# Designs tried in a protein design run: designed miniproteins, single chains, continued (2). Part 10

Each design is a single chain, and the fold is of that chain. pLDDT is the mean over its residues in the fold that is shown.

## One batch from the design tools (miniprotein)

Design m4338
Fold by ESMFold2-Fast:
Structure m4338 (fold): chain A 68 residues (1-68)
Amino acid sequence: VSPEKSEELIKKARELIENAETVEDAKKARELFDQSEKNSELSAFLSGRVLRLVAEGKTEIAKALVAK
């Protein structure tokens, strides 16, 4: 994977994680995150989003983001 491709992947994953309001969107975000799983900043961002979703009672969306 080229550095350029990696940057675009991280950008897309971050956007999907931030805007995921459905299980479908969360699953797509997780797939992009898995492709860039080495990125520690994206991992931290995803963890923060999961905690916020759980706090908001959106546990099904949070589970989709965490699921492998």
Scores: mean pLDDT 75

Design m4339
Fold by ESMFold2-Fast:
Structure m4339 (fold): chain A 83 residues (1-83)
Amino acid sequence: KAEEYFEKAIEAYRAGDLEAAAAYAEKAAEALKELEDEAERERILARALARAAEEAAELEPEHAEEARAAAEAARARVAELEA
């Protein structure tokens, strides 16, 4: 499941395991390609991007404003797709 792989990638990144983070991110991308529903694929990706942007803001404070703006845009996109 793409969402689960994205979550594992973020957890590995926070743990400093960049190899595992990259592997899970690749699995997430592959899982997204297998989804037939374009809207479902976009919803999963938007949620993953919002989560990643929030984590990046905590780890890279110098880019926090840009990361938060990206997370907000991704959430707006998810809401639009679910409407």
Scores: mean pLDDT 67

Design m4340
Fold by ESMFold2-Fast:
Structure m4340 (fold): chain A 92 residues (1-92)
Amino acid sequence: SRELVEELADYLASLAAEGATIEVRVEGGTVYIKVSGLNLNQLIALSLTLIGFGLDGLEVEVRIEGDTVYAKVGGLSREEAEELARRLREAN
């Protein structure tokens, strides 16, 4: 839903404010997000938060590699995908 996308964007922007680096790519209604520079507590919190968004109905796939989290958010409208990407690009 649009509300879940806005909550996700706000959460990820808070991590960028704490020093994480966010990279984003859009393909239609799918947003690919790379969050790097995470400490262990941030890595755990982000992973649990993304699982929570998935349980709430957002189409989220997560991969963890070292201190980096890769998230694939699908099932979005083109407008929702572009807006999510815009907000995340502005967060760094």
Scores: mean pLDDT 85

Design m4341
Fold by ESMFold2-Fast:
Structure m4341 (fold): chain A 61 residues (1-61)
Amino acid sequence: STSLEAARIWVDYALSENPDNEAVRAVMEEVLAWAEANPDASRDELLDLMVRKLNETRAAL
C-alpha cells in the first residue's frame, strides 16, 4: 500500500528527530497501525490523522 509506505517513511523520520519523546513514539505507532488497518486510505487521510495526533500531543506538553 502506498499509504503504508508513506507512513513508514514519516514514522522513521519523526522518530529520528524525536528519539527520546515517548509521546511522539506512541502517536507514530498509532498512525502506523491505522495505516496497516486501512490499506485503501489515501495519503491525505493518513497525513490528516498524523497531524491531528501530533497537535493533540503538542497541546498536552
Scores: mean pLDDT 77

Design m4342
Fold by ESMFold2-Fast:
Structure m4342 (fold): chain A 99 residues (1-99)
Amino acid sequence: DALKKAFKEALKKVGKTEEEVKKKLEEMKEELEKEIANIDDPEKAAQLKTMAEASLAILLGEPKERIEELIAQISDPEAREALEKLLATYEELEAQAKA
């Protein structure tokens, strides 16, 4: 939710275009991948990387199949549920914006 909140606040507060926000999200993805690479526990690092990739894929509006493949790789059921809720919330907000 933090990345999604930052996305919406950046758009509203600074009047940035969707393209500018997508670029910022890609930069955040690179920073997260570098941070995850510094984790000493390789199993934990792999899970966090997949969770980060899934979260960013949802926020960037990547194809649903890609998002579902990433979520399926997550072994933590609470993390999977959180990402499924994030996806559902994002879809709900997009529907409200179109209405």
Scores: mean pLDDT 66

Design m4343
Fold by ESMFold2-Fast:
Structure m4343 (fold): chain A 75 residues (1-75)
Amino acid sequence: MSERELEEEIEAAMIRIETSVAIIAAKNGMSKEELEEVLKKLRKRKEEAEKKGLELAAEAAEEGIERLEKLIEEM
């Protein structure tokens, strides 16, 4: 495994963990405003992943963005 492949896998895993934590927190009293801040950070992470060519990380970020946007619309 190259350093780039390792970076991609770690970033993708971290994004998925952070997204899951945000969803759990949103269901347990996190405000809409706090969730919107998480979404903003996730969009920035997607842009950085795409810029670096980290395909799995960009995919994980897009999945997270879609899940968080849906939750925000329901709040």
Scores: mean pLDDT 82

Design m4344
Fold by ESMFold2-Fast:
Structure m4344 (fold): chain A 69 residues (1-69)
Amino acid sequence: MNEVLLRVLERSLRELGLSDEEIAAIVEAIKAGDLETAKALLREALRRLGKSEEEIQRFEQAIDVILAE
């Protein structure tokens, strides 16, 4: 797992308006290797914030990159 990219993701999500609780849940799922749960939590939060499906897909791809390392 790439810790630098994970920290960048956490910062980006916080700047987008996710709560620390939402960010912690996503990070915990990523660290557990639970890709499905991590993407589901991310998708729910980003849709609530009014993000497009294209933007959501880009963040989902970032999770794949973090777990690949």
Scores: mean pLDDT 80

Design m4345
Fold by ESMFold2-Fast:
Structure m4345 (fold): chain A 57 residues (1-57)
Amino acid sequence: MLVRAVKDVPEAGRSVLGLKKGDVLEVLKEYEDGMLLARSLKTGKEGLVGRDFVEEI
């Protein structure tokens, strides 16, 4: 499943993936608390993304 970032998200420490609005990601796994494990198609980097920060395309 592909999703697009709806806003900029700064890189925090830990496993959180930094995003720019319009970045496209592949969702690898969904977690119960509304977090996604996703891969950036721009950088190839994997990390955690909040579900509220992306929309399905």
Scores: mean pLDDT 78

Design m4346
Fold by ESMFold2-Fast:
Structure m4346 (fold): chain A 56 residues (1-56)
Amino acid sequence: MEEAIKIAWERLEEASKLSGKTASEEERKKIKELLRKNAEELEKEVKEYKELLEAL
């Protein structure tokens, strides 16, 4: 899952260049932080689902 997030981050960086806008260091930091937190939230949720699935 972490690898998918890294790919998403790299794509966002490339997309900002293609759109004709350059993301600031602060914006990149915020996006990275947001993706990291979102990934942690999703991993927690996935674990919960897996636990429920194994209980069945």
Scores: mean pLDDT 66

Design m4347
Fold by ESMFold2-Fast:
Parts: structure tokens; C-alpha cells; sequence
Structure m4347 (fold): chain A 69 residues (1-69)
């Protein structure tokens, strides 16, 4: 259970890192697609009965960072 949440957190962080790298290079980032992908990860955690709060916090952090660029 905890390992599954850590896997989902790692996936969210990976996609956030890719988006941040693209933005830093001046490449366009599809924020709607990134947001939809992060929402899918959160929905998967919910379907598994996991605490979604860490994923929601990480997704919000990623989106805020990318939007600020």
C-alpha cells in the first residue's frame, strides 16, 4: 500500500520534472495535459483506497511551479 503511493508520487515527480525542464528550455508545456495526467494519478490512488493528500499536495506544487515559469 505505502509502496504503491510512493510509486505514484515518483510518477508525478517525474512528469513534473519533465515539464519544468521543457519550460526552462523555453519549450511550450501543455498545462492542461499535465494537469489531466496528474489528476489520473490522484484518481488511481483514490480507486486503490490510498490517502490522496500527498499526491494532491505534490500535484499542486508541480502545477504552481510550472505556471510560474
Amino acid sequence: MIDELEVLLSLARMWGGIARSQAAQGRPVDLAELEAFLQRIIDQARSLGLDTAPLEAEAARILAEVRAL
Scores: mean pLDDT 80

Design m4348
Fold by ESMFold2-Fast:
Structure m4348 (fold): chain A 84 residues (1-84)
Amino acid sequence: TPLEINEQGAEENPDDASAWLGLGNTYRDNGDLEKAKEYYEKAIELDPDNIDALGNLAKTYGALGDDEEAKKYEEKRKEVLEKK
């Protein structure tokens, strides 16, 4: 399954932000927003300027009802885009 494939990918490539981003996306698509948040946070730890991880984390916080954190990560995403 996509979940098993992305989980294995993150385990095999624990330093690859894209692997953790993919795992976050899979948990989000399965409706597990807390796990999605956790793995997007791991992606950002490895690559703080990862636009997709920042945007997806912001949306995940919003879906969890944390509008303050959602805004924080969306502003960070915009800051990275403006800086590059």
Scores: mean pLDDT 81

Design m4349
Fold by ESMFold2-Fast:
Structure m4349 (fold): chain A 65 residues (1-65)
Amino acid sequence: MRKEAQILAAAEIRAVAAGARVRLEVEGKKYTITLVDDSPATRAAAEEIGKLLEEKLGYEVEVRR
């Protein structure tokens, strides 16, 4: 496992612990992040995960509600 993948996994664990409700779907090099609710925790988690995917892992990210 690469360090970037470990950082992403840690961010996902923190998001779940904070009560964030996001759904992640991957197709090739595109990630879709679906916001299950409009809570601040869910929006913050989607932003953190999306930033890590784009900046560290080179994925295209689409955010859906």
Scores: mean pLDDT 74

Design m4350
Fold by ESMFold2-Fast:
Structure m4350 (fold): chain A 55 residues (1-55)
Amino acid sequence: GGPEEEAERYLLLAIAAGQRGDLEAARRYAKMGKEAGASEEQVENAIRAAEDALR
């Protein structure tokens, strides 16, 4: 895939890390997604989803 698919993979990894309770890993993956070309909105949505997964 292209850079957009790489960014999406990192954001999905951020959400998965949140589901495991690892917010530090979730933030690192969200940052990698941004570096791969994710928008700030996509990064914010992924972090929010990771936090929601800890409910």
Scores: mean pLDDT 79

Design m4351
Fold by ESMFold2-Fast:
Structure m4351 (fold): chain A 58 residues (1-58)
Amino acid sequence: MSDEAIQAAAEVAKELLEKGYTNSEVVKAANRVIDLVENQGLSPEEAKKKALEEIEKE
């Protein structure tokens, strides 16, 4: 796992927690960021945007 993927996941987790999302939703979004960067080749910024869009549309 790259440091960039970990940092992006941490930033998404912090933002969602500050917005009042549940711990389970935060973990789901953070894991999605890591998957998008490591397995799908997205940039950390694109992965953050996509994960946030997905969680906000649920």
Scores: mean pLDDT 79

Design m4352
Fold by ESMFold2-Fast:
Structure m4352 (fold): chain A 62 residues (1-62)
Amino acid sequence: MEEALAELLAWVARQYSLPASDPALQARAREALLAHGGDVAAAREELTRWLRSQGLDVPPAR
């Protein structure tokens, strides 16, 4: 789980320019991974839906 969590947090930091050290973000990322049985791709989709509900849009990546 820790490797999957680190990968998910690194992805969020890259896509949303958010601090991976944010405890609320870490808690939500861990919850998403647990809800999807450690599936990082499904957890990314869940976390993206949550971030959008908070009014955060991902800028186009280069």
Scores: mean pLDDT 72

Design m4353
Fold by ESMFold2-Fast:
Structure m4353 (fold): chain A 89 residues (1-89)
Amino acid sequence: SVEELAEEIQRMVDEGASPEEIADFILSRILQRPGDPVIFTHLSRAQDLGRALSLVDFSEEMRRKIAEIIDRRVGDTVEGKIVVSALLS
């Protein structure tokens, strides 16, 4: 669920995870995973991630750093744009 995803990301923040570690987690949720059917990055996964990210209590600096990493890696995709927009809102 969106709430469970937000709780996992909040735990990472509370445990002192780096912006790179949090970005890698987010990217792993929108990219194809081992064992998934042959699928591409899914719009619905990005939308759920965007909603979850809006529930996480990030510092401004942490939000910007995570957004910069995601934009650099997948910013040309619709899914990447959704996630970056959610982080910067």
Scores: mean pLDDT 76

Design m4354
Fold by ESMFold2-Fast:
Structure m4354 (fold): chain A 66 residues (1-66)
Amino acid sequence: MTLVISGDLSPEELIGLALRLMGMPQLEVEIVGENTLIVRGNLSKEEKEALLKELKSDPRLKVEEI
């Protein structure tokens, strides 16, 4: 799985999101540019669906799966 997460987040909100995602041991998180995260990892189908649902619940976030 590779996700690109971008959006209208403050630097503090972006760092907070990155730290939360880094708490999942299956995920590698990279901050790219001012408002973009690249998330890579091996999640189960259920974990992936739960994560995508959570991320898409924030209307400020744009989430793309590559």
Scores: mean pLDDT 80

Design m4355
Fold by ESMFold2-Fast:
Structure m4355 (fold): chain A 66 residues (1-66)
Amino acid sequence: MERKVRAARLRALQIVHEGVVAGKSLEEITAEVRKYLDSLGLPEEVKERIVEEAKAFAEKIRADMA
């Protein structure tokens, strides 16, 4: 469980970084992350925690790029 969650989290953050650099909206990036996590069959609670971290990371990258 933990290793899969860690791997999913790292990939989600990579999707966020790629999306921000490509100029995607926060909604588009969040949708891509949710789509990826849904494909993994993770519990809803775990998916929501990763999505929240992904949103925070996207906002931080956007602030650093501004």
Scores: mean pLDDT 80

Design m4356
Fold by ESMFold2-Fast:
Structure m4356 (fold): chain A 74 residues (1-74)
Amino acid sequence: PSEEEINKVAAYVAKALLDAGKTDLANEAGSRVYQALRAGNVDEAIRIVEEAGKEAGLSPETVEELVKRVRDAG
């Protein structure tokens, strides 16, 4: 994956959490997803999204969409 694709996915995850009103979580999870994808650790990026999504109270459907985007970028 390109750095642009990784940045776009990390930003998308952060936006979903920010839209849920979780600013600190959005910044932390977005950064962690970026770092995990840069390291080629897709499984770690997926775990971060699932944990952050659950903490933010995102719907299962929204979490599944974010996981798919992370998997497609890795």
Scores: mean pLDDT 84

Design m4357
Fold by ESMFold2-Fast:
Structure m4357 (fold): chain A 92 residues (1-92)
Amino acid sequence: MDQVVREIKAMMELAKEDGGTVKVESEGGTVTITISGLSVRTMTALALRGIGLDLDGVKVEVQISGDTVTITISGLSQQDVDAILNHHKSLQ
């Protein structure tokens, strides 16, 4: 779980560095991260990194639509969810 959280934080930082907008929503053990306004290069990088997050005990789905990447992670603990949400607040 710590590895997944660290990678998600790194992906959010990459999105902000490329001038993207990051939106985070949570429902139980599921976090949905929506990133928009990205270059095709950054979208591709984030999609590949998202695919790499599919690990034991966690499920990750990555969707690309236009200039938007949506990453849905399920199977997270409340502690993991809180860490992701707090990191998002620090990037605003």
Scores: mean pLDDT 75

Design m4358
Fold by ESMFold2-Fast:
Structure m4358 (fold): chain A 71 residues (1-71)
Amino acid sequence: MELVKKLLEEARELHKRGVEEGDVELAEEALRKLEELKELLLSTHLVPEEVLKEFERLLREFRETIERLKA
């Protein structure tokens, strides 16, 4: 799970930079990476429901940020 943790940290860092710089493309890249990571985890069938719920929460937060930046 070390790879998954690093990929999640990368997505969070891109999201943070997108917010700080007002960069919609960077925020969209962060959302894309988070979506890809969730799909990867689902393909392993080893992810607890609580972890999936946390990903859904983060995806919602990332989408809300993108909508705010586009407004």
Scores: mean pLDDT 78

Design m4359
Fold by ESMFold2-Fast:
Structure m4359 (fold): chain A 62 residues (1-62)
Amino acid sequence: HMEKFREALRELGEAAELIAKSTDPEKRQKGMELLREAGRALNNGDYDRAVENARKAIEVMK
């Protein structure tokens, strides 16, 4: 499942970049919480959940 793992890493990286560029502390906090959940899912081998939470973080940052 390397393709799913790679996709999860890409979405996590994208979310992290958006969080780093944000000046809105409320968006940063919500984005960081979702990114943390995505990271936990990734560590548990739940790549679909990792991608889902990373994408939610990206949406929060918009």
Scores: mean pLDDT 83

Design m4360
Fold by ESMFold2-Fast:
Structure m4360 (fold): chain A 78 residues (1-78)
Amino acid sequence: EPLRVAAEYYLQLGNKYLREGDYEKAIEWFKKAAELAEKVDPGLAARAYRNLAIAYRKMGKVDEAEKWEKKADEIAKK
């Protein structure tokens, strides 16, 4: 599935930036991964939103992190 493979690659790219401490870039790629994954793989989308929340927590943006954690939980049910 080309869309799922692309979403997995974007998630991997986000994780690379997260490890490097580039949280702004990590957020950008996790958002792209989640948007693409929502159409084809709810579990992958939930994982991307969870990682998005982790990046926001690393930046000290707790309110944003909680928003994406809730989104991940909602999507994971599908």
Scores: mean pLDDT 85

Design m4361
Fold by ESMFold2-Fast:
Structure m4361 (fold): chain A 56 residues (1-56)
Amino acid sequence: SDREKAIFAAAMMLASGLNNDQIREGLEILGFKLSDEEFDAIVEEARKYLEEQRKK
């Protein structure tokens, strides 16, 4: 889904050391039109994804 693609893209950007402003710009360049609430939810899910990867 588009949401899952956005979460994965945000996770890769977080892992690359990008800040929230850079992640927002990156997602807009990739064509994701997100509200502030949707963006915050995507970043939270991306952080959880990376936390799960660190446990392996």
Scores: mean pLDDT 82

Design m4362
Fold by ESMFold2-Fast:
Structure m4362 (fold): chain A 63 residues (1-63)
Amino acid sequence: MDTEEVALAMTEAIREMSAELGVDPRDIAVGGFIPDGSKMTPEAARQRAREAVRRAAERRREE
């Protein structure tokens, strides 16, 4: 069952990239980040997390 590994990889990627972009990980969680649980690899999860963090950073720049 790779679901927990995928979730962990996603969480770690969010934290790491949030720190690099100067975004609070809490803002990403508040943004309604819902993992769908499709058959996803840890690598795909990391890519998805990066996109989510970039979107959050972009939204904050507009403020």
Scores: mean pLDDT 64

Design m4363
Fold by ESMFold2-Fast:
Parts: C-alpha cells; sequence; structure tokens
Structure m4363 (fold): chain A 81 residues (1-81)
C-alpha cells in the first residue's frame, strides 16, 4: 500500500540520520582528543578546534531534532495501518 511505501521511506531516512549523528559524534570525539593534545600556548589552534567542536555540537543537535520529528511521523503513520 501507499502508506507502507511512505513508512519505508521515513524509516530509511531515519536510518540515514542516525548514521549521520553517529559519524558526527565520532568526529566530535576526535576533535576533543585533538584539543587535549594542543599546546596550551597555541591559542589560534585552540580557538579553531573549539569552533569546529561547537559547530559539530550544533549539527548533532539539529539532526537529533529532525530525528525526533521523523519518529513522530513514523508513529502517526503506524496508527493508520
Amino acid sequence: SKLEEELKKLEEEKKRIEEEIKRLKEELERLMEELKKVDSSNREEILRLIGEILRKIGEIFDLEKRLKELEKKIEELKKKL
């Protein structure tokens, strides 16, 4: 049915978002480890890494928000099946 096809598409999108969140979290962990290794006198590199960390946190937050909205849509479609 058309509802089953739509549900499948939303579940596939959910999996892609979950994989992207996982990838970004792994990248965030790497950036945090790099920050620990930076010489405390290298202010330029510290600020650069902090900027990248904050950007990745923002991207994760936006994707987690999209994931919650998508999960709600999936639940609503399941009620119609």
Scores: mean pLDDT 87

Design m4364
Fold by ESMFold2-Fast:
Structure m4364 (fold): chain A 60 residues (1-60)
Amino acid sequence: MIEEKAELARKLDPEGTEVAREVGERLRKLGDGLDKGLAMMRQGASREEGLAVAAEEAAK
């Protein structure tokens, strides 16, 4: 099912498929940053400290 959608996207816009991959990679980095920030907050860091760590990790 996912494979069929990926094949259709490739046929409609081959270059757009590469752009979608880059966007997916950026979203993954944002998710990693949020996980790091949340883990720090669970250990007693402030919300401001957790958000700062999340932003720093997402920027990498």
Scores: mean pLDDT 69

Design m4365
Fold by ESMFold2-Fast:
Formats: structure tokens, sequence, C-alpha cells
Structure m4365 (fold): chain A 92 residues (1-92)
């Protein structure tokens, strides 16, 4: 779990360096990702990846409001939630 948290932080920092405003909140088996960007194409790609995870059996909530995308992922284990969150962030 610590290695996955470190990878999430590294991806967050990379995306922030590319002009995104990325926030990640981890609480038990739930990961909440907030991405703010004027790059609608990137936000759409992230949203579609998150929707795909929902179809694959993850409990996923996706909200797009203006320039802000919020993805909330709940999984049976913290490790699964973190791996799903990594998949979402890598799509940006």
Amino acid sequence: VQDLLAELQALKDTLNSQGFDVQVEVSGNTVKITIKSQDVRKLTAVALTAIGLGLDGYDVKVELKGDTLTVTITAPTPEQALRAALTVLRSA
C-alpha cells in the first residue's frame, strides 16, 4: 500500500507540473481524485477511464463540473482502490 501511495503522489506531482491541479484523498477503501484543468480532452479521457472501471465492477462516481473532474472509487480493499486510482491518473 505504501508503494502505491508513493506512486500516486509521484503521478499527482507530474500532472501538477504539466498544468493540472490534482488532489487525491485516501480514506480506507475509498480514493477521491479531483482534477482541475481547462484541457477538456484530458478531463474527458480521465472520465472515460473511470467509467470503464465502473463497468469492470468497481464502485465509481464521476462528476464533471465546469473545469473540475471528481472521481470517487470504492473497492473491496485499499490496494484495489489505489490501483484503480493509478489507472485513472495514468489516463491524463
Scores: mean pLDDT 80

Design m4366
Fold by ESMFold2-Fast:
Structure m4366 (fold): chain A 60 residues (1-60)
Amino acid sequence: VQQVLEQLDQLIKEAEEKGLSDTAETLRSMKKTLLQRKVSEEGWQNVLRSAQAMIDEALA
């Protein structure tokens, strides 16, 4: 779980550095929700995949 949180923090930082304020806010909200819930490993992987896709699409 800690490694997933570190990866999500890196994606949030990348979104902020790229000026994707809305994307960064969405990722922060997802992180807060995940920390309040006991989610499966599949759930964590889905969030990371979605986060990466959101950043990639916003930069395309």
Scores: mean pLDDT 76

Design m4367
Fold by ESMFold2-Fast:
Structure m4367 (fold): chain A 66 residues (1-66)
Amino acid sequence: MNEEEVDKLIEKGLEALSRGDYETALEYFKKALEIDPNNKTALFIAAVVAERLGRHDEAARLRAQA
């Protein structure tokens, strides 16, 4: 467990979202979830980003995990 590393990955994901880079954002949130699989913030945002990318099955799994 490493809260600072998880927080940094979430921050990088949010920065990518601010640029409209949804695929890069999703990869950062997925990396955060590799460290903390139950991180509610990363699960919620990753699900929204996956929906926007048309990855509906992945978004559904992320919502179920949240």
Scores: mean pLDDT 82

Design m4368
Fold by ESMFold2-Fast:
Structure m4368 (fold): chain A 103 residues (1-103)
Amino acid sequence: ATGVALAELALGRYYLKQGNYEEAIKHFERAAEISPELKGWAYYNLGIAYLKMGKPEEALKYFEKAIEASGNKDNPTILKGIGEAYEALGDKEKAEEYYQKAK
């Protein structure tokens, strides 16, 4: 099933680049359901999709799920995503904290 989950993740990223966030979310959700190994990356991409939709609070929830699923609380890609979500919320101090952790 990993091949199908990778295809869903790729389709989600394609729709994300096109600005079709509703379709991107559906594909990322399918990737998370199909592959436990890709669940962290699927949740990270869900966070990015919600961030691009102007929903930083929802983005934070998915980035937290991505950290839990990845088993790596220090994942610099996800920490940068959390920083971007706090910046979108206007919390500059929290954004800087997470950007520093992402180094």
Scores: mean pLDDT 86

Design m4369
Fold by ESMFold2-Fast:
Structure m4369 (fold): chain A 92 residues (1-92)
Amino acid sequence: MKIELTPLELRVLEELAELRQATASELAERLGVSQSTVSKTLRRLEKKGLVERYRETNTYSLTPLGEEVLLEEVAKREDALPSVKDARDGYL
């Protein structure tokens, strides 16, 4: 899928996967960011079809697409051991 996630968007998806449903305020507290930042992030995720808003409870949850995208990103993180060959050159 050609869905680009910011680190914060991915963290929001991870918290929603654990909590099943959460308010923007609870996500803000768990992520250590402002409620305004989380609300903007949730709007972006909703536009991507990755989260769904329940108006009755004012909570958000993962869509099936959001769960698949999160699982793909988590799998990439487990495979992406940083095997960067970083040889620090000595100053001459």
Scores: mean pLDDT 73

Design m4370
Fold by ESMFold2-Fast:
Structure m4370 (fold): chain A 72 residues (1-72)
Amino acid sequence: SKAELERAAEELEELARRLEEEAERLRRRLEELRARGAPEEEIQEAELEAEIAEGLAGIARGVAESIRAKLK
């Protein structure tokens, strides 16, 4: 039903918001590691973690937007 899709979009929007916050936190950590000259391995690991979080946030946001678009 439309109400069930609206709830699904709301839940995905909340998930996307939390994942976006985590991605920003991980990106800040990456910047701090670069600024202090951390070992390349640590920088690469932090970069991968940030990219994964950003990707997941984008997927959740995209699915929520697609649901919202279909409810118009």
Scores: mean pLDDT 88

Design m4371
Fold by ESMFold2-Fast:
Structure m4371 (fold): chain A 73 residues (1-73)
Amino acid sequence: APTVTADIVVEKEGPTTYRVTLTLTWSDGTTATNTFSIDAPSVEEAIEKAVRIAQFAAEASGATLSSVNVTVK
């Protein structure tokens, strides 16, 4: 089965709003990047929500999420 790596960048935009940049890299060399906002009471919850989005995106593409890298700015 194909695998995918998720690179997540989280940046605080407001008291409960975080900007997330999610880059998915598939084992075949394909990449996809999307930027979106998450409402969360903490950076930890924003990260958890972003990871769940990455998992759902991987599964929807028929791939297994092999690793997640998180950078907080």
Scores: mean pLDDT 86

Design m4372
Fold by ESMFold2-Fast:
Order: structure tokens, then C-alpha cells, then sequence
Structure m4372 (fold): chain A 91 residues (1-91)
């Protein structure tokens, strides 16, 4: 459901912000941008705009992919995946 997708995106945003607390300044900025796009994805999902929500999740994943620390990058992408899968299932 879109409500479940929105919930998963918000949960991912919170956890990615937590990862940013121990990151380098550059990685923290990329994780912060990812969390902002995850919250935009959740809002779009709640508004029923699946395509916009997916676009925002892809932007979030793009920012996470810029994270230099491999463990933080891999964890960030792992956190985004359930929200992405939920949105694809809602199409």
C-alpha cells in the first residue's frame, strides 16, 4: 500500500539521519540530502503520486551512492530498498 510505502520511506529517512551522525562532513551532507528526498517520497506516496515518489527515492539512492564510506553506503541503500519495493508493488 502507499501508506506502507510512505511509512517505510520515513523510517529509512530517520535511520539514514542517524547514520549521518557518525559520518564525515561530506558523507553526512549526502546522507542528509538522501533523508530529505526520502521524506519527499513519503509525502508523494501519501498524495497517491507513485511516479513522483519513485523519482524521489531514486534521487535519495543517488545521494547515498555518493557516500565514500562503503559500509555507510551499503547500509543506506539497504534501508531504502523496502520503500522502493513497496512503491513498485503499489503500481
Amino acid sequence: SLEEAARLAEEAAKRIEELGKTASPVDAQNLKKAAEYLRKAAEAARNGDVDTAISYLEKAASYISKVKDKELRDEGLRLVRPAYEALLAAK
Scores: mean pLDDT 89

Design m4373
Fold by ESMFold2-Fast:
Structure m4373 (fold): chain A 78 residues (1-78)
Amino acid sequence: MQERIDELAARLDELREELKKAKTKEELEKIKQKLEELRKELLELLKTCTDRELILRLIGLILRCIGLIIEIDQRLKK
């Protein structure tokens, strides 16, 4: 469980760095799709997780993922 969460956290950090470098609408849409997939994986882990500290970590990662998706949606509207 912890190793899987660490893997997903690393993927989130990579997507955040890709978002900083993104210049086109197509790049933003691609990153958003990857974030939606990551959010789905985090939610599936949350359903099976019984460790309180790991649950809190998963919730934190899900919230960060949602925040980045909202940021992309705002950039796409402008």
Scores: mean pLDDT 83

Design m4374
Fold by ESMFold2-Fast:
Structure m4374 (fold): chain A 96 residues (1-96)
Amino acid sequence: MDEVQRGLALIVVGVANLLASKGKEEEAAKFLEEMIKRLEEQGAPKEALAELYERLGDILEKLGKFEEAKEYYKKAAELYEEAGNLKKAEEARAKA
């Protein structure tokens, strides 16, 4: 719904993916946590937030933080469901 916030979320995912690809998973996780908080405070669309939470979960799982990853996958699934994206909600739940 907010194209600017959606575009910013895509840039955030891109930066996190770049950091993770360089073996900087801890930096990528920290960056995602900081950006998620800012975007939540700005009222970003639930689907955009869900994508960021899912990516944070993926990175935390790669870091061996399985319990934290599971909680973020659940959060992503809830946000996708609230946004009406049931397919993505099911995919996120499968990762938890």
Scores: mean pLDDT 83

Design m4375
Fold by ESMFold2-Fast:
Structure m4375 (fold): chain A 68 residues (1-68)
Amino acid sequence: KEELHNYVGQALVNIGDGKKLDEAKKYLDKAMSLASPEDQKLLRKGFEEALKHREEVGKAMKASLAAL
């Protein structure tokens, strides 16, 4: 139970700032292996939404860095 929550948390953290998408996917895969079919659907939707948001954050961060 704790492992599932930890893997989900690590996946989201690694997506947030566009830091490590490959590691985020690995943690998502580990979470999926521990989750029920219902929780797997929720995890997949959450990951897809976080990934879309990360693209917007990544664009904003690159613009800010280019201004330096």
Scores: mean pLDDT 66

